# Designed miniproteins, single chains: the designs that were tried, part 106

Each design is a single chain, and the fold is of that chain. pLDDT is the mean over its residues in the fold that is shown.

## One batch from the design tools (miniprotein)

Design m3685
Fold by ESMFold2-Fast:
Structure m3685 (fold): chain A 62 residues (1-62)
Amino acid sequence: MVEERVEELVKYYVENLKLDLDTALDIARFEVEQILRAEGVSPEEAQRLADEAYEKVKEKLK
């Protein structure tokens, strides 16, 4: 799931790179959007899925 990929990246950035949650969320959203596009998802759909996952993970990790 796209949400799970964002959550895993956020945890990696916070735990391993010691980034703050807001910075980790922004980077994870961007990275997942790029990964989805590389996997053949359209730019519009990749942005939509990354944005939806970002909002869900943001609410979950507060």
Scores: mean pLDDT 82

Design m3686
Fold by ESMFold2-Fast:
Order: sequence, then C-alpha cells, then structure tokens
Structure m3686 (fold): chain A 90 residues (1-90)
Amino acid sequence: RRAEIEEALEEMRKLPQEVIVENLEKQREAVRRALEAARERAAAGEASEETVRNIEEALRHLEKAIEAARAGDIEAAVEHLARAEEALAA
C-alpha cells in the first residue's frame, strides 16, 4: 500500500496542478454516477446500504483530494485519493 502511494505521488508530481485537478474531477464524476446507481439499487432492495455508504465515503475523500490538489498539496491529494480507493474496495 505505501509503495503504491509513493508511486502515485511520484507520478502525480510530474503533472501540472491543472491536469491533476482535472483528472480528480473526472474520477469524482465517475464516483457520483456510481453512487446514483447504487442508491437506485438499494432503494429496489438489490444493494446494501453499506455499499451506498462506502461510495459516499469515497466521494468525500475525492472532494478532499481535489481541495488539496488545488492548494498545491500533492501529498495530501494522493493520501485522500488512496482513502477513496480503499472505501470503494470495501
């Protein structure tokens, strides 16, 4: 996990801040669509409320990653992105 975060941090540092923010915003939009689909499935009794909560948590972490990236804090952005990925994997 830590090695993956270090690799992501190195790759992200190679990109302009604008590109980092744009990439994170695209990921946030994809997660928003997944959340909408998960909420519809949960309402139909076809998905757990836990799945919905995990996607909501991932979305919150992505929003923090975008805020950090806009502030130029690439290390914090990578850490928040990693937490979003962990929430989606749960």
Scores: mean pLDDT 80

Design m3687
Fold by ESMFold2-Fast:
Formats: structure tokens, sequence, C-alpha cells
Structure m3687 (fold): chain A 85 residues (1-85)
């Protein structure tokens, strides 16, 4: 798997931070989400994608990771509005 660039890690951290603030993630839950997202993106080789494609896949990955860590199904439309704010 290809390691994410510093810029891609910053984008992931930004998206995870927005989700953590809005959905009141604990520090442990935030760390779990970040790890799941980073591991997934590296496993699929997302570092090689154009920036716009990377961001779209990262948004979906953050959504899936937050739902998994919280054990709930969140409204995807509301989630996307939070990440795009």
Amino acid sequence: SSQLTAGQLAEVNNLVGKAADYFNLTAQERAQVGQLVTSYLEAIGASQLPKDHFLKIAEVAVYDAVCHVKGVQLDYEEFCKVLQA
C-alpha cells in the first residue's frame, strides 16, 4: 500500500476534525476514525488519485468510519454538509 502524502493526511485530519466536532466524538473515537480512514485510503492506493477524486473517496471513508465507531447509521446528506462547511 502507498503511504498518504502530508497534504492528503492534512485533508483527512481536517475532515475527521469537522466530523469529530459536529458529532461529539471522544479523543479515542476520533483517533479510531482517523486510523480507519488512513488505513483504508492507503490500502486502496488513494495517494495516486487526482485531488478531487481523493477528496470524494475520503469523505465517504470518513462517513463509513464514523458510523462504524459510533455504532449508528448517520444521515449521509447532513454528514456531507458538515464536511463541506
Scores: mean pLDDT 85

Design m3688
Fold by ESMFold2-Fast:
Structure m3688 (fold): chain A 79 residues (1-79)
Amino acid sequence: MLSEEERLRLARLLAAHGFSELAQQIVDNPEITKEELLELLSSRLPSLSPAEQERLIAVLRENGLEDIAEELERLAATL
């Protein structure tokens, strides 16, 4: 599970990189699991440009979410 500090840091980084809607969804869900976070982010991948997908993955890596970042990178490669 994400700590409150990790969750809020992730939300701030997402907002700074243009993912304000995703940031707000994370802020509004204090009990979000890594699995729910992956589902939320995965559902958005097809609507993002390749550059936005790379930025999202980079933000996740910066927040220490390497496992989620790797799974999203794998999914992005199949789009």
Scores: mean pLDDT 80

Design m3689
Fold by ESMFold2-Fast:
Structure m3689 (fold): chain A 65 residues (1-65)
Amino acid sequence: SEEIEALLKKLEKENKAAYAFLLQVRKNIESMLPEDMDAEKKEQLFEERMKKFIKSATDVGLLEV
């Protein structure tokens, strides 16, 4: 995720509350990934889940970025 890291860097400067919120979401998604899963599959699943969350949060107006 270059896109996710770029969004986090932007929010760190522009909106500290949204930055902290997205960091917590990232931690929650990472904690739900199977530890026995292949690293490549873990990264793919993480990106899919993060993108789905960001889209849903944006659609409901929780994230405006």
Scores: mean pLDDT 76

Design m3690
Fold by ESMFold2-Fast:
Structure m3690 (fold): chain A 92 residues (1-92)
Amino acid sequence: LTPEQRARLEELARLAAEYLVARLRGDEARAAELAARAEELEAELRDVVTPEEEARAAALAYREVAEAARAAGDEELAAKLEAWAARYEALA
């Protein structure tokens, strides 16, 4: 991947993690915004990113969002996000 494509992939992974958080919190408006941006990035990255590269980016993004949730005092949300990160690590 080029540095620009890697940055786009990392952004897509963060949007996916934040989308899950928005859905779990019932923030439908935020989830819709995140989904729209993710669709744009998915179109840009089609046929460029391998499943393994996607899985690695997702694992890092879910861990980052989990740390933010824990810092905010939401241990249950942090645990759920860490579980998703571990699943993606297993795929990479």
Scores: mean pLDDT 82

Design m3691
Fold by ESMFold2-Fast:
Parts: structure tokens; C-alpha cells; sequence
Structure m3691 (fold): chain A 102 residues (1-102)
């Protein structure tokens, strides 16, 4: 349902923000700013997807767009995060996609 998709996405945003905040503590200030900026853009893209889902009811399209947004985010984060922190982000993304596809 639309409500279930929103709940999954909201929980994922919270988990990602927490991981990014912790990772930012180990980064230099300029890199931390870049990571924060990309995270804000990522959250914005997901909110746009959810808003479109509310208007259209097209769950399949919303999931496809969310997958592309997650792929982009992981690619961007790979430039700045350690292998350990990136692996934690990938785990959250994989768990989220599994829930959305269920």
C-alpha cells in the first residue's frame, strides 16, 4: 500500500541520516559538508517520489525511481565514506529495497 511505502521510506531516511551523522564525525569539515549536501539532495528526491506517489498511486513507478535514487546516493557516498561506513549504508539500502519489493 501507499502507506506502507511511505513508512518504509521514512524509517530508511532516519537510519541513513543517523549513519551519515556518525560517519561525518571522522571526516574533515569540507568532506563532511559534501556528504551532508548529498544526503539533503537524496532526502529531497525521495520526498518528491513520495509526493508523486500520492498524486498518481503508481507504486511500481515509485519503487523504480526510489531504486535509481538509492543507486545514485551509494555511488556518490562511495567517493567520501570509508569502506566500513559505505557497507553499513549498503545494508540499509538492501533491507529497504527488499521491504519495498515484498
Amino acid sequence: SIEEVKEIVDETIERIEQLVFEASKTLDPRTALLVLTHTIAFNGELYVILRQLEKTGDIEKAIEEAKRTFEWFLEEMSKYLSEEDLAKLKEVVEETLAKLEA
Scores: mean pLDDT 86

Design m3692
Fold by ESMFold2-Fast:
Structure m3692 (fold): chain A 55 residues (1-55)
Amino acid sequence: STDAQIAELKARINELKKQIQALIDSGTSPENVAQINKLAAELAALQAQIRALEA
């Protein structure tokens, strides 16, 4: 169902937020910044997918 799909996407967003925070907490290196930017882009894409499903 759409509701189940939205719930799964929200769970994935929460895991990405946790990963981003762990990288921030581990210190600021060029490699960490690149990974944070990649995860932030994935998070934005998942949020866009949720908005499309809720429309």
Scores: mean pLDDT 86

Design m3693
Fold by ESMFold2-Fast:
Structure m3693 (fold): chain A 86 residues (1-86)
Amino acid sequence: MLSEEERKKIIDEAIKLYKENGDFLMESLRLERQVRGEPPLSDEELKREAARYIVELVLRKYGIDPDSEEAKRIIEEVLKKLGLPL
C-alpha cells in the first residue's frame, strides 16, 4: 500500500511535469492520431490524455503498476486537481 507522503509526492511531480510539458504532449498526441487516421479529439480530451500519459510515467518511475487500483485513484486525483474531465 502506497503511503500518503509517497502519493502526494507522485501527484505533485505529475502536476509539475504537466504544467511544463502538457502543451507539447497535446500537440504530439494530435499529430499521432492524424497520422494513424483516427478521429480528432477535443482540446479537453487531449489535455486529459497528456495528463494521463505523464501520470503513468511518474507511476512507473516509482515502481507502481499503472493498471492497479491505486494508480487509477492517483490518475483521477491529478485530473481533478488540473480541472480536467475524468
Scores: mean pLDDT 83

Design m3694
Fold by ESMFold2-Fast:
Structure m3694 (fold): chain A 79 residues (1-79)
Amino acid sequence: LREKAKSAALKALEKLRDVSGVSPTEEQQKLIDEAREKLKELVPPELQPLFDTVLNAIRQAPLEVAKEIIEELLKELES
């Protein structure tokens, strides 16, 4: 569980490393809030700060990229 969650977070951060400079839209903020609640249930407490970093990086990504990364994270953690 910890290895899987950590791997998923690091892959998301790798995809987001070159993406910056976009203000979050209302739709994007709603997706981030929903993802944060789901991640609290799926991710061990010790990894919550890492996933907060991922969600903060997603805030600066274009909406399309944000949706893709959130869906991939949730799919990987829910499987």
Scores: mean pLDDT 75

Design m3695
Fold by ESMFold2-Fast:
Structure m3695 (fold): chain A 68 residues (1-68)
Amino acid sequence: MKDKIIEFLKELQLSNPEAIENIAEFLSEKDVETITDEELLSIPGVGPVDASLLLSPEVKAKLKEILA
């Protein structure tokens, strides 16, 4: 599961690629529908631009597919 999230995040061209492992760990334990900006910003290395990208409808839909 975590490896699939990491590969997807690499394709998103995040502003801070060093945060990918931290994001994948967080997402592997969360319900994608309930994730908030505040929770994403609490992840080490995640800034407002990357948090906004992760909350976009298309990215959330793909994360739901991967986590199902």
Scores: mean pLDDT 78

Design m3696
Fold by ESMFold2-Fast:
Structure m3696 (fold): chain A 90 residues (1-90)
Amino acid sequence: MEENIERARSLLRQAVEIMRETAEKLADNPELAAKARGMVVAAEQALDSLDPELFEQAVKAAEYLSKHPEVKEEAQRAVDLMREALELLR
């Protein structure tokens, strides 16, 4: 159980870092940059509480960003990491 929680936190931290870098790359698009920062906040709240509802909010924000071609790969990576973390917390 503890190993799964620590792994889930590690995956969430990786997703947060990816989305912080993505927000910096989107500086010329304030709407997408704001969405990336919102995902970081939601993921940090999910990391602190391990609340599945906050987790799903972070996933949805990252899925929204994955529809944008410029950051599709980074956003999809963050989604994949967060979904893997959710599976570990089942």
Scores: mean pLDDT 77

Design m3697
Fold by ESMFold2-Fast:
Structure m3697 (fold): chain A 86 residues (1-86)
Amino acid sequence: SFEEIVKKILEMYDAGKSVEEIAKELGLDVERLQREMAARGVTTPEEKLALVLRMFAEKHGIPLQELIDILKKLGREELANLLTGK
């Protein structure tokens, strides 16, 4: 399920794997990720992880709200808040 994939991504991040390495394993366009990070002023590891999760959900046609709900369920409120914006 998508929830199990998100949980695995979070486990990799918590184990110390870089967000760039996670993006490669997910088959994301790392060059596009780097451009998006620069354009958005993304600097923290948490902000980078939130962007990777957003891009992964978008690539697979998963609604952003479903990703947010999963992150809240998994106790990752700060990541969920980064995806909702202000």
Scores: mean pLDDT 82

Design m3698
Fold by ESMFold2-Fast:
Structure m3698 (fold): chain A 62 residues (1-62)
Amino acid sequence: APAVIVVRVPSVEAARALREKLKAAYPDAGFGAGETEEEARRVAEALVAAGARIGVGFVVER
């Protein structure tokens, strides 16, 4: 079943580094970002609706 994952990261740089690692491990995953955890989840859900096996939404913690 498709999975939706929200990932909280300390910086944009951390998000990019993690995205590259995850993209290598899960080539069928879609990646996006949101200003809030709720927005990141909606972006991840939209990626799954568009055909990604895994939707990953990043949110930067302050």
Scores: mean pLDDT 82

Design m3699
Fold by ESMFold2-Fast:
Structure m3699 (fold): chain A 83 residues (1-83)
Amino acid sequence: MKEVEIEPSDTVENVVRIVLEAAKRGEPLVLTLSGLPDEKADRIVEAVKAAAKAAGYKFTSERVGDTYIVKVEPTEKEPRIFV
């Protein structure tokens, strides 16, 4: 499990890249967004959610006060059911 604190100077593209690289390794990733303007935090959360959906990863987000906690996890692959 990898934990990453997102700084106010980080770009949306860099955050998405971090998420995709961790997920490509099959590692759950937790992002902590604190001290960012709400507009920028929302934009990052939206972009990460879209990237996770496109890659088939599980996305969860929670807001605690002014801090966003985002989790990205590899989706459990169900075995193929032969009919």
Scores: mean pLDDT 74

Design m3700
Fold by ESMFold2-Fast:
Structure m3700 (fold): chain A 63 residues (1-63)
Amino acid sequence: SVAEEYEKQGEEYLKKKNYFEASKYYLLSADAYRNIDRDVKKAQELKMLAIEAAKEHAKESLK
């Protein structure tokens, strides 16, 4: 699904420590899981991953 493709992209960016792009793709995945797949639990999981990636991005930006 589109949601799974966005999740995979987020995971790949996270592996590269590109936290900004990882957060963006995790948010796109969360939106797709919620609105297309109607999977609210998975959407919340991806939203939490996006928040954690955003926190790491903020931490790196302050250095």
Scores: mean pLDDT 82

Design m3701
Fold by ESMFold2-Fast:
Structure m3701 (fold): chain A 97 residues (1-97)
Amino acid sequence: MAIEKAKKAADLVIEQDPSLREAVENAVKRIEDAVERLRALGDTVGVKDMEKFIEEAAKRAEEAIKQGNVGEAVSILQTAADNAERMADLAERLRAA
């Protein structure tokens, strides 16, 4: 699951810098909420696209942590959350039209 990979990246950030816990836990929650919104719509294609995007973002965050760039990893996860929410918003608007 893409969400599990995002949670793993968040855990690695917290292990490296516990002060970032709230930021990465918030980003993961926003990602989970966005995925559930797409599932509630029955948008199976949108869910697949979002999960692929989240998996790629989580991989990039893990790579940033391995390079000692914890701040970059947080930014990647937050950007993934922003994009996930925008995808869910767009899907909801398209369904309403």
Scores: mean pLDDT 85

Design m3702
Fold by ESMFold2-Fast:
Structure m3702 (fold): chain A 128 residues (1-128)
Amino acid sequence: DAEALFAQKDYQAAIAAYQARLATEEDADDWYNLGRAYARLGDYRKAAEYFERAFQLYAEKDPNSKKAAQALQNAVLAYVEAGDVERALKLAYEAIEKYPDSEVVRRAALNAMTAAIGLKPEEVMRAQ
C-alpha cells in the first residue's frame, strides 16, 4: 500500500499509489502524504501545492484541527523552500482572512512565516 511504500522510503512508488487512490476518492490525508513524499524528494513546489490542498480539505471539515494547522505550516514552509515567498505570504494571509476566528489557523500561519523568514508573529501582522 502507499503507506508501506512511504515507510520503506520508496517515495516515487508511494506518490503513484497515493495518486491512484485520489483518482477514486478525494482524501485530505492522501494529499498531505503526497506533499510529504514530494518534500522528501526535494520537490518543494509540488509539496507546497499538495499541502495547500490538504489544508483546504482539513480546514473545511474543522479549521481548529491539528491536521489543518500542520498542513498549513508545511505548505507555507514548502513555498518558501521553493523560492516562492510571495505565494507563501499570500497563502498565510488568505488562511487568516478565511478563518478569522480560528486561533489554530492564525498561529499556524504566523509560526510558519516566523520560522521560514525569521520574522516574529507581530512583525508579520504589522506588515499588513
Scores: mean pLDDT 84

Design m3703
Fold by ESMFold2-Fast:
Structure m3703 (fold): chain A 74 residues (1-74)
Amino acid sequence: GMMEEAKKRIREAGKKLGLSEETIELAIEYFEKWAKAMELTEPPTNAQLAYVIKEAAEKGGEPVSLEEAIKALS
């Protein structure tokens, strides 16, 4: 489903960016909380997923730019 596909894309992008598994799991947790709060009716955009990855990476001490995260999702 939409949520499973988004989580897979976050994991793949995180691996491409060289993020730790802990940071990738944090990104997935942030995504799940965000998606629930927003009551998503459409699949998330690359920019939305990239923002979640960027926030988690910053909190995990592994900062990446929004542009790098967007490229990793493409």
Scores: mean pLDDT 85

Design m3704
Fold by ESMFold2-Fast:
Structure m3704 (fold): chain A 114 residues (1-114)
Amino acid sequence: MLDELLDYLSVALPEIDVEKLRKYLEENPEVLEKLKKLLSPTSDEEKAEALLFLGKVLLELGEYESAKKLAELVLENFPNSKYVKEAYELLGEALEKLGKKEEAEKYYEKAKEL
């Protein structure tokens, strides 16, 4: 499962540090359990939740481009989920960490409107 998850994520997130994430997930098995929903036949809400959870983990690991991409994937694939507001907040935070403050402010405002 870990290798299948990392293979899936390396295709979806071309800028991800796969080995850094592997080490984190091996040290945090409870996180891996939450992320297995990405490989399981589950609801859109549960997939959106798992993608946002991973995005927050990637922000903590300094993987800002990958965190940005995950927020974009939630907004593109799950636009009607209850996690849209959190996806805009994650996108804003990732953009701010990447030095794109003006773009970040636009997404923070979108999150506030929801």
Scores: mean pLDDT 82

Design m3705
Fold by ESMFold2-Fast:
Structure m3705 (fold): chain A 118 residues (1-118)
Amino acid sequence: MEEIEELIRLFAEDPQALAEKLGIKDPEAIELLEHLKTHNISEIEDEELRELIINLLKAAIDDDPEKIRELVEEMKKKGYSKDLIILFLTLAEIQAYMYGKERALEEARRLKEELLKE
């Protein structure tokens, strides 16, 4: 099984196991992951967070690696946890994979790997 297909399966079936696989320990990130299983991203109450996620997924669909990098740097500047950023990059990676967007997929993976080494 390809690694990305396992991430998609875990997101749909077992968000807690996905959090464990990604090393996500931030309760806010885990709660958001569980929320996204049952609700749309557009239903996130935090307007700034919602806009950042929507823009990140749009950059993935647009196959725009430079915009993905810019948005991750903005999230870091705003003080979002490493775990939240890893979660959002995983969502961008899944979106890029599903839409066949190779440049966005590679950049999302690269940035996620850099954060996992921190």
Scores: mean pLDDT 80

Design m3706
Fold by ESMFold2-Fast:
Structure m3706 (fold): chain A 65 residues (1-65)
Amino acid sequence: VSDEELREAFEKLGKKELDFEEFLEVVRELGLDVSEEEIREAFLETGKTKLDYKEFLEVVRRLGF
């Protein structure tokens, strides 16, 4: 997935940070092949309840996209 596609999906929500459910919505919209459990683990690893755009990109890249 390109940085432009990720940015557009993030900006579509009109927010500066995404919580877990909003992250799931973006992942599903982009059609990324990743489980809810893997996303939950990634959030737990960050120790945060919300991710800004930079942190969102880091998690997506860690998931192999």
Scores: mean pLDDT 77

Design m3707
Fold by ESMFold2-Fast:
Structure m3707 (fold): chain A 69 residues (1-69)
Amino acid sequence: ALSAEDVALLRQLPVPFELFDRDRDGALSPNELAALNSVLRDLGYPQDLPVDGTFGPETQQALQQFLAA
């Protein structure tokens, strides 16, 4: 499940994060993760970002650096 901080970082992207989180079970389905990965790829984000379940501190820092650029 994504933390509130992970969701806040994703919402800073120029796309509506709410479009991907259709399940209120605290987990993203494989289809939702695939859609998110596709959007990040289209934005030129490095594809080494593991959006497959849990965002670690390293992932959060990388996303913050991307958003700051």
Scores: mean pLDDT 55

Design m3708
Fold by ESMFold2-Fast:
Structure m3708 (fold): chain A 75 residues (1-75)
Amino acid sequence: ATERAAEAAIRGMLAVADVSGKPDAGEKAVETLREMVAAGRPLDEAIEEAKKILLDAGVDESLVNAVARTARLFA
């Protein structure tokens, strides 16, 4: 469940970053999420840290929140 939820979050974050014209922010958010999950950190914590990276880069909050909600459906 956690691996599938993490994969959904990764795909969603890359998609919204690309649509927002900020692929580098998407890559950084995904790197951070993968690192935290691999280190055994809770998925919710990893998603929140990745969200902060995207929001700081200027990705729309509504899109970022939609990705987080969708990922949780696979948890």
Scores: mean pLDDT 81

Design m3709
Fold by ESMFold2-Fast:
Structure m3709 (fold): chain A 64 residues (1-64)
Amino acid sequence: MLLLATAVKDYTATSSDELTLKKGDKLLIDEAQATPETVYAKSLKTGEEGWVPTSALGSAGPVE
């Protein structure tokens, strides 16, 4: 299931598989690929996909 989440803080990617986030950015996350530490997400601002730390994201909800 895809969830809509908002970045609660700035995050700079440390590897090519991660996303760089700015506080307030909107993201689609793939619940099937979520772990307690990281989640696979797509930035709605840039269209890029990658892993982000769950601590950088606020509450997630359905996209509709």
Scores: mean pLDDT 75

Design m3710
Fold by ESMFold2-Fast:
Structure m3710 (fold): chain A 62 residues (1-62)
Amino acid sequence: SAAERKAILEKLKEAHKRMGELIAEAAAFGERYRDDLEKAEEFAREKQKEIEEIKEEAEKAA
């Protein structure tokens, strides 16, 4: 029937919109993950300096 066709088309339109929303969410997650990796690398560089100081102390204690 015409009513059944309209209901199916409406469901397809809603499903298509939902798919677009999920793709956008996945992209946003990827951007946040990239930022977190950059921050982790910066933190690692800072901690490497502390490790060098600990190594110097260990060499003096030996």
Scores: mean pLDDT 77

Design m3711
Fold by ESMFold2-Fast:
Structure m3711 (fold): chain A 104 residues (1-104)
Amino acid sequence: MAEERFKVNVSVAGDIELIAEESGYDERWLIQQGASEEAARRAVELRREAARLFQKGTEKDIEEALDLIAQADRTIGKSDEQVKEQVEKAKEARKKSKELLEKA
């Protein structure tokens, strides 16, 4: 057991949660970024469900969570390119977390 491996794994998991939950999770923050009240509320609901699926950690749940994040970001007016970048970042972070667990 290496203390170093645990710290790296925790950082990767934290980054996934930030993308799914904290980054634009708040309705007021999304409105400040230019979203309508209806769009902000819908985006928050979608991101909350995505975060729940990420915590379950199965391949199917992760795939559904990534789709929900994409829907949330499109709802608040993010471009397809920005949506794709956020989805790829979440996917890479999850892959690295799984690889570190396999080595433990």
Scores: mean pLDDT 62

Design m3712
Fold by ESMFold2-Fast:
Order: sequence, then structure tokens, then C-alpha cells
Structure m3712 (fold): chain A 75 residues (1-75)
Amino acid sequence: SNAALEAEIARALVDMLIGLANSLLKQGKVDEALEVAELAIKRAREFADQGLITPEQAEEVIRRAEEVKEKALKA
């Protein structure tokens, strides 16, 4: 169904953004890692508002993005 496919794509996208942010941080690309982490937070909130991911899934993505931001600020 379209709804199930849209939910799967939304979850894959936010997971990919968190993965990208962590990869950029490991490469020392601090500014880019922060931008991608902020994008992950924005997309997680948008997708939760649209019902594509659960509030609990959005909170988990936001938590992981905030961990990337904290590590970036300490680098």
C-alpha cells in the first residue's frame, strides 16, 4: 500500500541522514555534520506530523541527531 511504502521511505531517509551525519563527523567535517543532523531533526518532526513515522521513532532520531551535535561541538 502507498501508506506503508511512504512510511518505509520516511524511516529509511531519517536513518540515512543520521548515518551521513555520523560519517561526516568521523571525517572531521563538523559544519556539514551539524547541517545534516539539523536536517534529520526537521525531517523527523515533519514525518511524525504527517503520521509517516511514530512520535517514538521521531524522538529516537532527534536524540541521535542531538548526540551528533554534542560530539561536533566537543571536536
Scores: mean pLDDT 88

Design m3713
Fold by ESMFold2-Fast:
Structure m3713 (fold): chain A 96 residues (1-96)
Amino acid sequence: MKVGPAEREELDVRLSPDDGRVRRVRQKIEGLTEEQFELIARIVAHEVGATEMRRRRLPDGSLEYEFRGEHPDGTVVEARVRFKDGVLEIEVRERK
């Protein structure tokens, strides 16, 4: 399998000040293929327990996945995965 090398990665993680729990993660990865984007989108969907999924191609040529999962305690996890010109952006948010 051909795996393109990532040229650059940026990661921004926001923790809850009260308990140190992750509330938001933002990640940017450059140098990826569309096939690698599709694989990462599937991994993100699994990790957030997605029950809702939307896939679209935007007018600028970007590919976007939106995932939403709801947990029995009322916690909602939302993820957005966007790909354009070899650049992958991931944003995951948790709210209760």
Scores: mean pLDDT 69

Design m3714
Fold by ESMFold2-Fast:
Structure m3714 (fold): chain A 71 residues (1-71)
Amino acid sequence: SVEEVKKVIEEFEKENPNLSPLMRDILRSALTEAETKGIQSAIDYLESVLPYLSPEDQKLLEEFIKRLKEV
């Protein structure tokens, strides 16, 4: 559900207080995708942007995607 996606984002941001503005925007975009097209579309979006990020942000996003897949 969208509520579960919001919770995952909130918990992830709490655990990673130093997230870059870019990462925060990516997570916000994922929430919008989940709200409009569903969770699988949000996951597909995140996987599509993954290779364009720094190695550090790639690891953070991979962990987020893993948590989102458990919703």
Scores: mean pLDDT 84

Design m3715
Fold by ESMFold2-Fast:
Structure m3715 (fold): chain A 74 residues (1-74)
Amino acid sequence: MKEKWLEEIEENLKLGLLSEEAAEFYKAVINNDKEKVKEIIREKLEKAGSDDLEERLKKFEEEMKKLEELLKKL
C-alpha cells in the first residue's frame, strides 16, 4: 500500500491539493523518516519567519500521529 499512497500524494500535489512541503512531509511519514519531517518543518518555519515555532511543531506532530495511525490500518 505504500506505493499507492506515494502516488496519491504526487497526484494531489499536481492537482494543487497539496503543497510541495506537505507532499514531502507525507512521503517522509510514509517512509518513517522522522529526521526528514523535522527538517521540512524547520525549513518551512525559517522561510515564513514564524515566531510560533512551538505551536507549528505541535501541529505537525499531531498530523504525524494521524498519518501514522492511518498507515497502521494499511
Scores: mean pLDDT 68

Design m3716
Fold by ESMFold2-Fast:
Structure m3716 (fold): chain A 67 residues (1-67)
Amino acid sequence: LSPEQQRLLEWLTSIGGVGPGLAQRLIDAGYTSIEQLKASTPEQVASIPGVGPLRARTVVEAARLYE
C-alpha cells in the first residue's frame, strides 16, 4: 500500500464499526484519500462489493465531517 492508502486505512479503522476488511474494499475500489470520500455519495460507496448502505453512509458522513 502507498503511504496515502495506509493513512486512509488507519483513519477508516478508527471509525466505530469499520474494520480492516471494509477499509481494504474501499482501497481496492480506487480510494486513496479522505477527500475522495468527501466528494462521493453514500450510494456510490454502497455500490462497492462488500460495502453495505449503512457502512457506506457512515464512512461518507465521517469523511464530510473530517477536519
Scores: mean pLDDT 79

Design m3717
Fold by ESMFold2-Fast:
Structure m3717 (fold): chain A 90 residues (1-90)
Amino acid sequence: MEARRRRMEEFAERSLASSRTVLDDLAAKVGPKAGEHGANALAGKDFQKHSKEMVRLVNERGTPAEASATGVAMAGVSAAFLLRERAREL
């Protein structure tokens, strides 16, 4: 049980760190407002709202590939939050 909990927590932390790096790089390209939405999404504050707004801003100001990368990073953040909650239940 301890090994499973630890692996889940480690995976969640690595997923968040990876997503944070991608979102920080995208924010640097797109602007500080996108960075604000990315930071709020990473903190779990109104995740649905801030994740959608960052994707929208990247889609408007960046490339379709960068918008897709933002969506993947946000999916990783969401999965990491769910995995952390699950690990705490064990």
Scores: mean pLDDT 79

Design m3718
Fold by ESMFold2-Fast:
Structure m3718 (fold): chain A 92 residues (1-92)
Amino acid sequence: AEKLSKEELEKRLKAIEKLLEEEPDEFTRKVLEIMKILLKSAILPEEESEKLIEEAQEKFSQMLDELPKEKYDEAREKEIEVAEKVEKLVKE
């Protein structure tokens, strides 16, 4: 991923928080929560950042473990859709 400025990271964080307020489906909510943690890790001091990255990795691993193989492609498409929605809100 390309290195984003603090302002760009804060804009994406705000977009993610807005999408979470819209009460998305469970999978979309989990993706948004992981993205939020990763963005916060980029803004916060290194000690706090390391803990957040570990939390995000654990949540991502847990999400993949709960996902049936037959739904992997659908979940991947949904993840891309969520990322596109965040970028659209940042550009609006």
Scores: mean pLDDT 74

Design m3719
Fold by ESMFold2-Fast:
Structure m3719 (fold): chain A 57 residues (1-57)
Amino acid sequence: SENEEQANLAGARALILAQEGRMSAEEAAKTARDAGVKLGAPEAGEKAGRSVLEAAK
């Protein structure tokens, strides 16, 4: 769905910022989670947040 796609996009953008050192992995994961909640797709936000934390290891 569009809202899930937007939540995933927010997670991908946050991951790039974390990889560039412009925010912490925890902040990036929270950004993805918050985007999911705001868009009505909290499960997509949770999944994107977990992906950010895994990629930052």
Scores: mean pLDDT 77

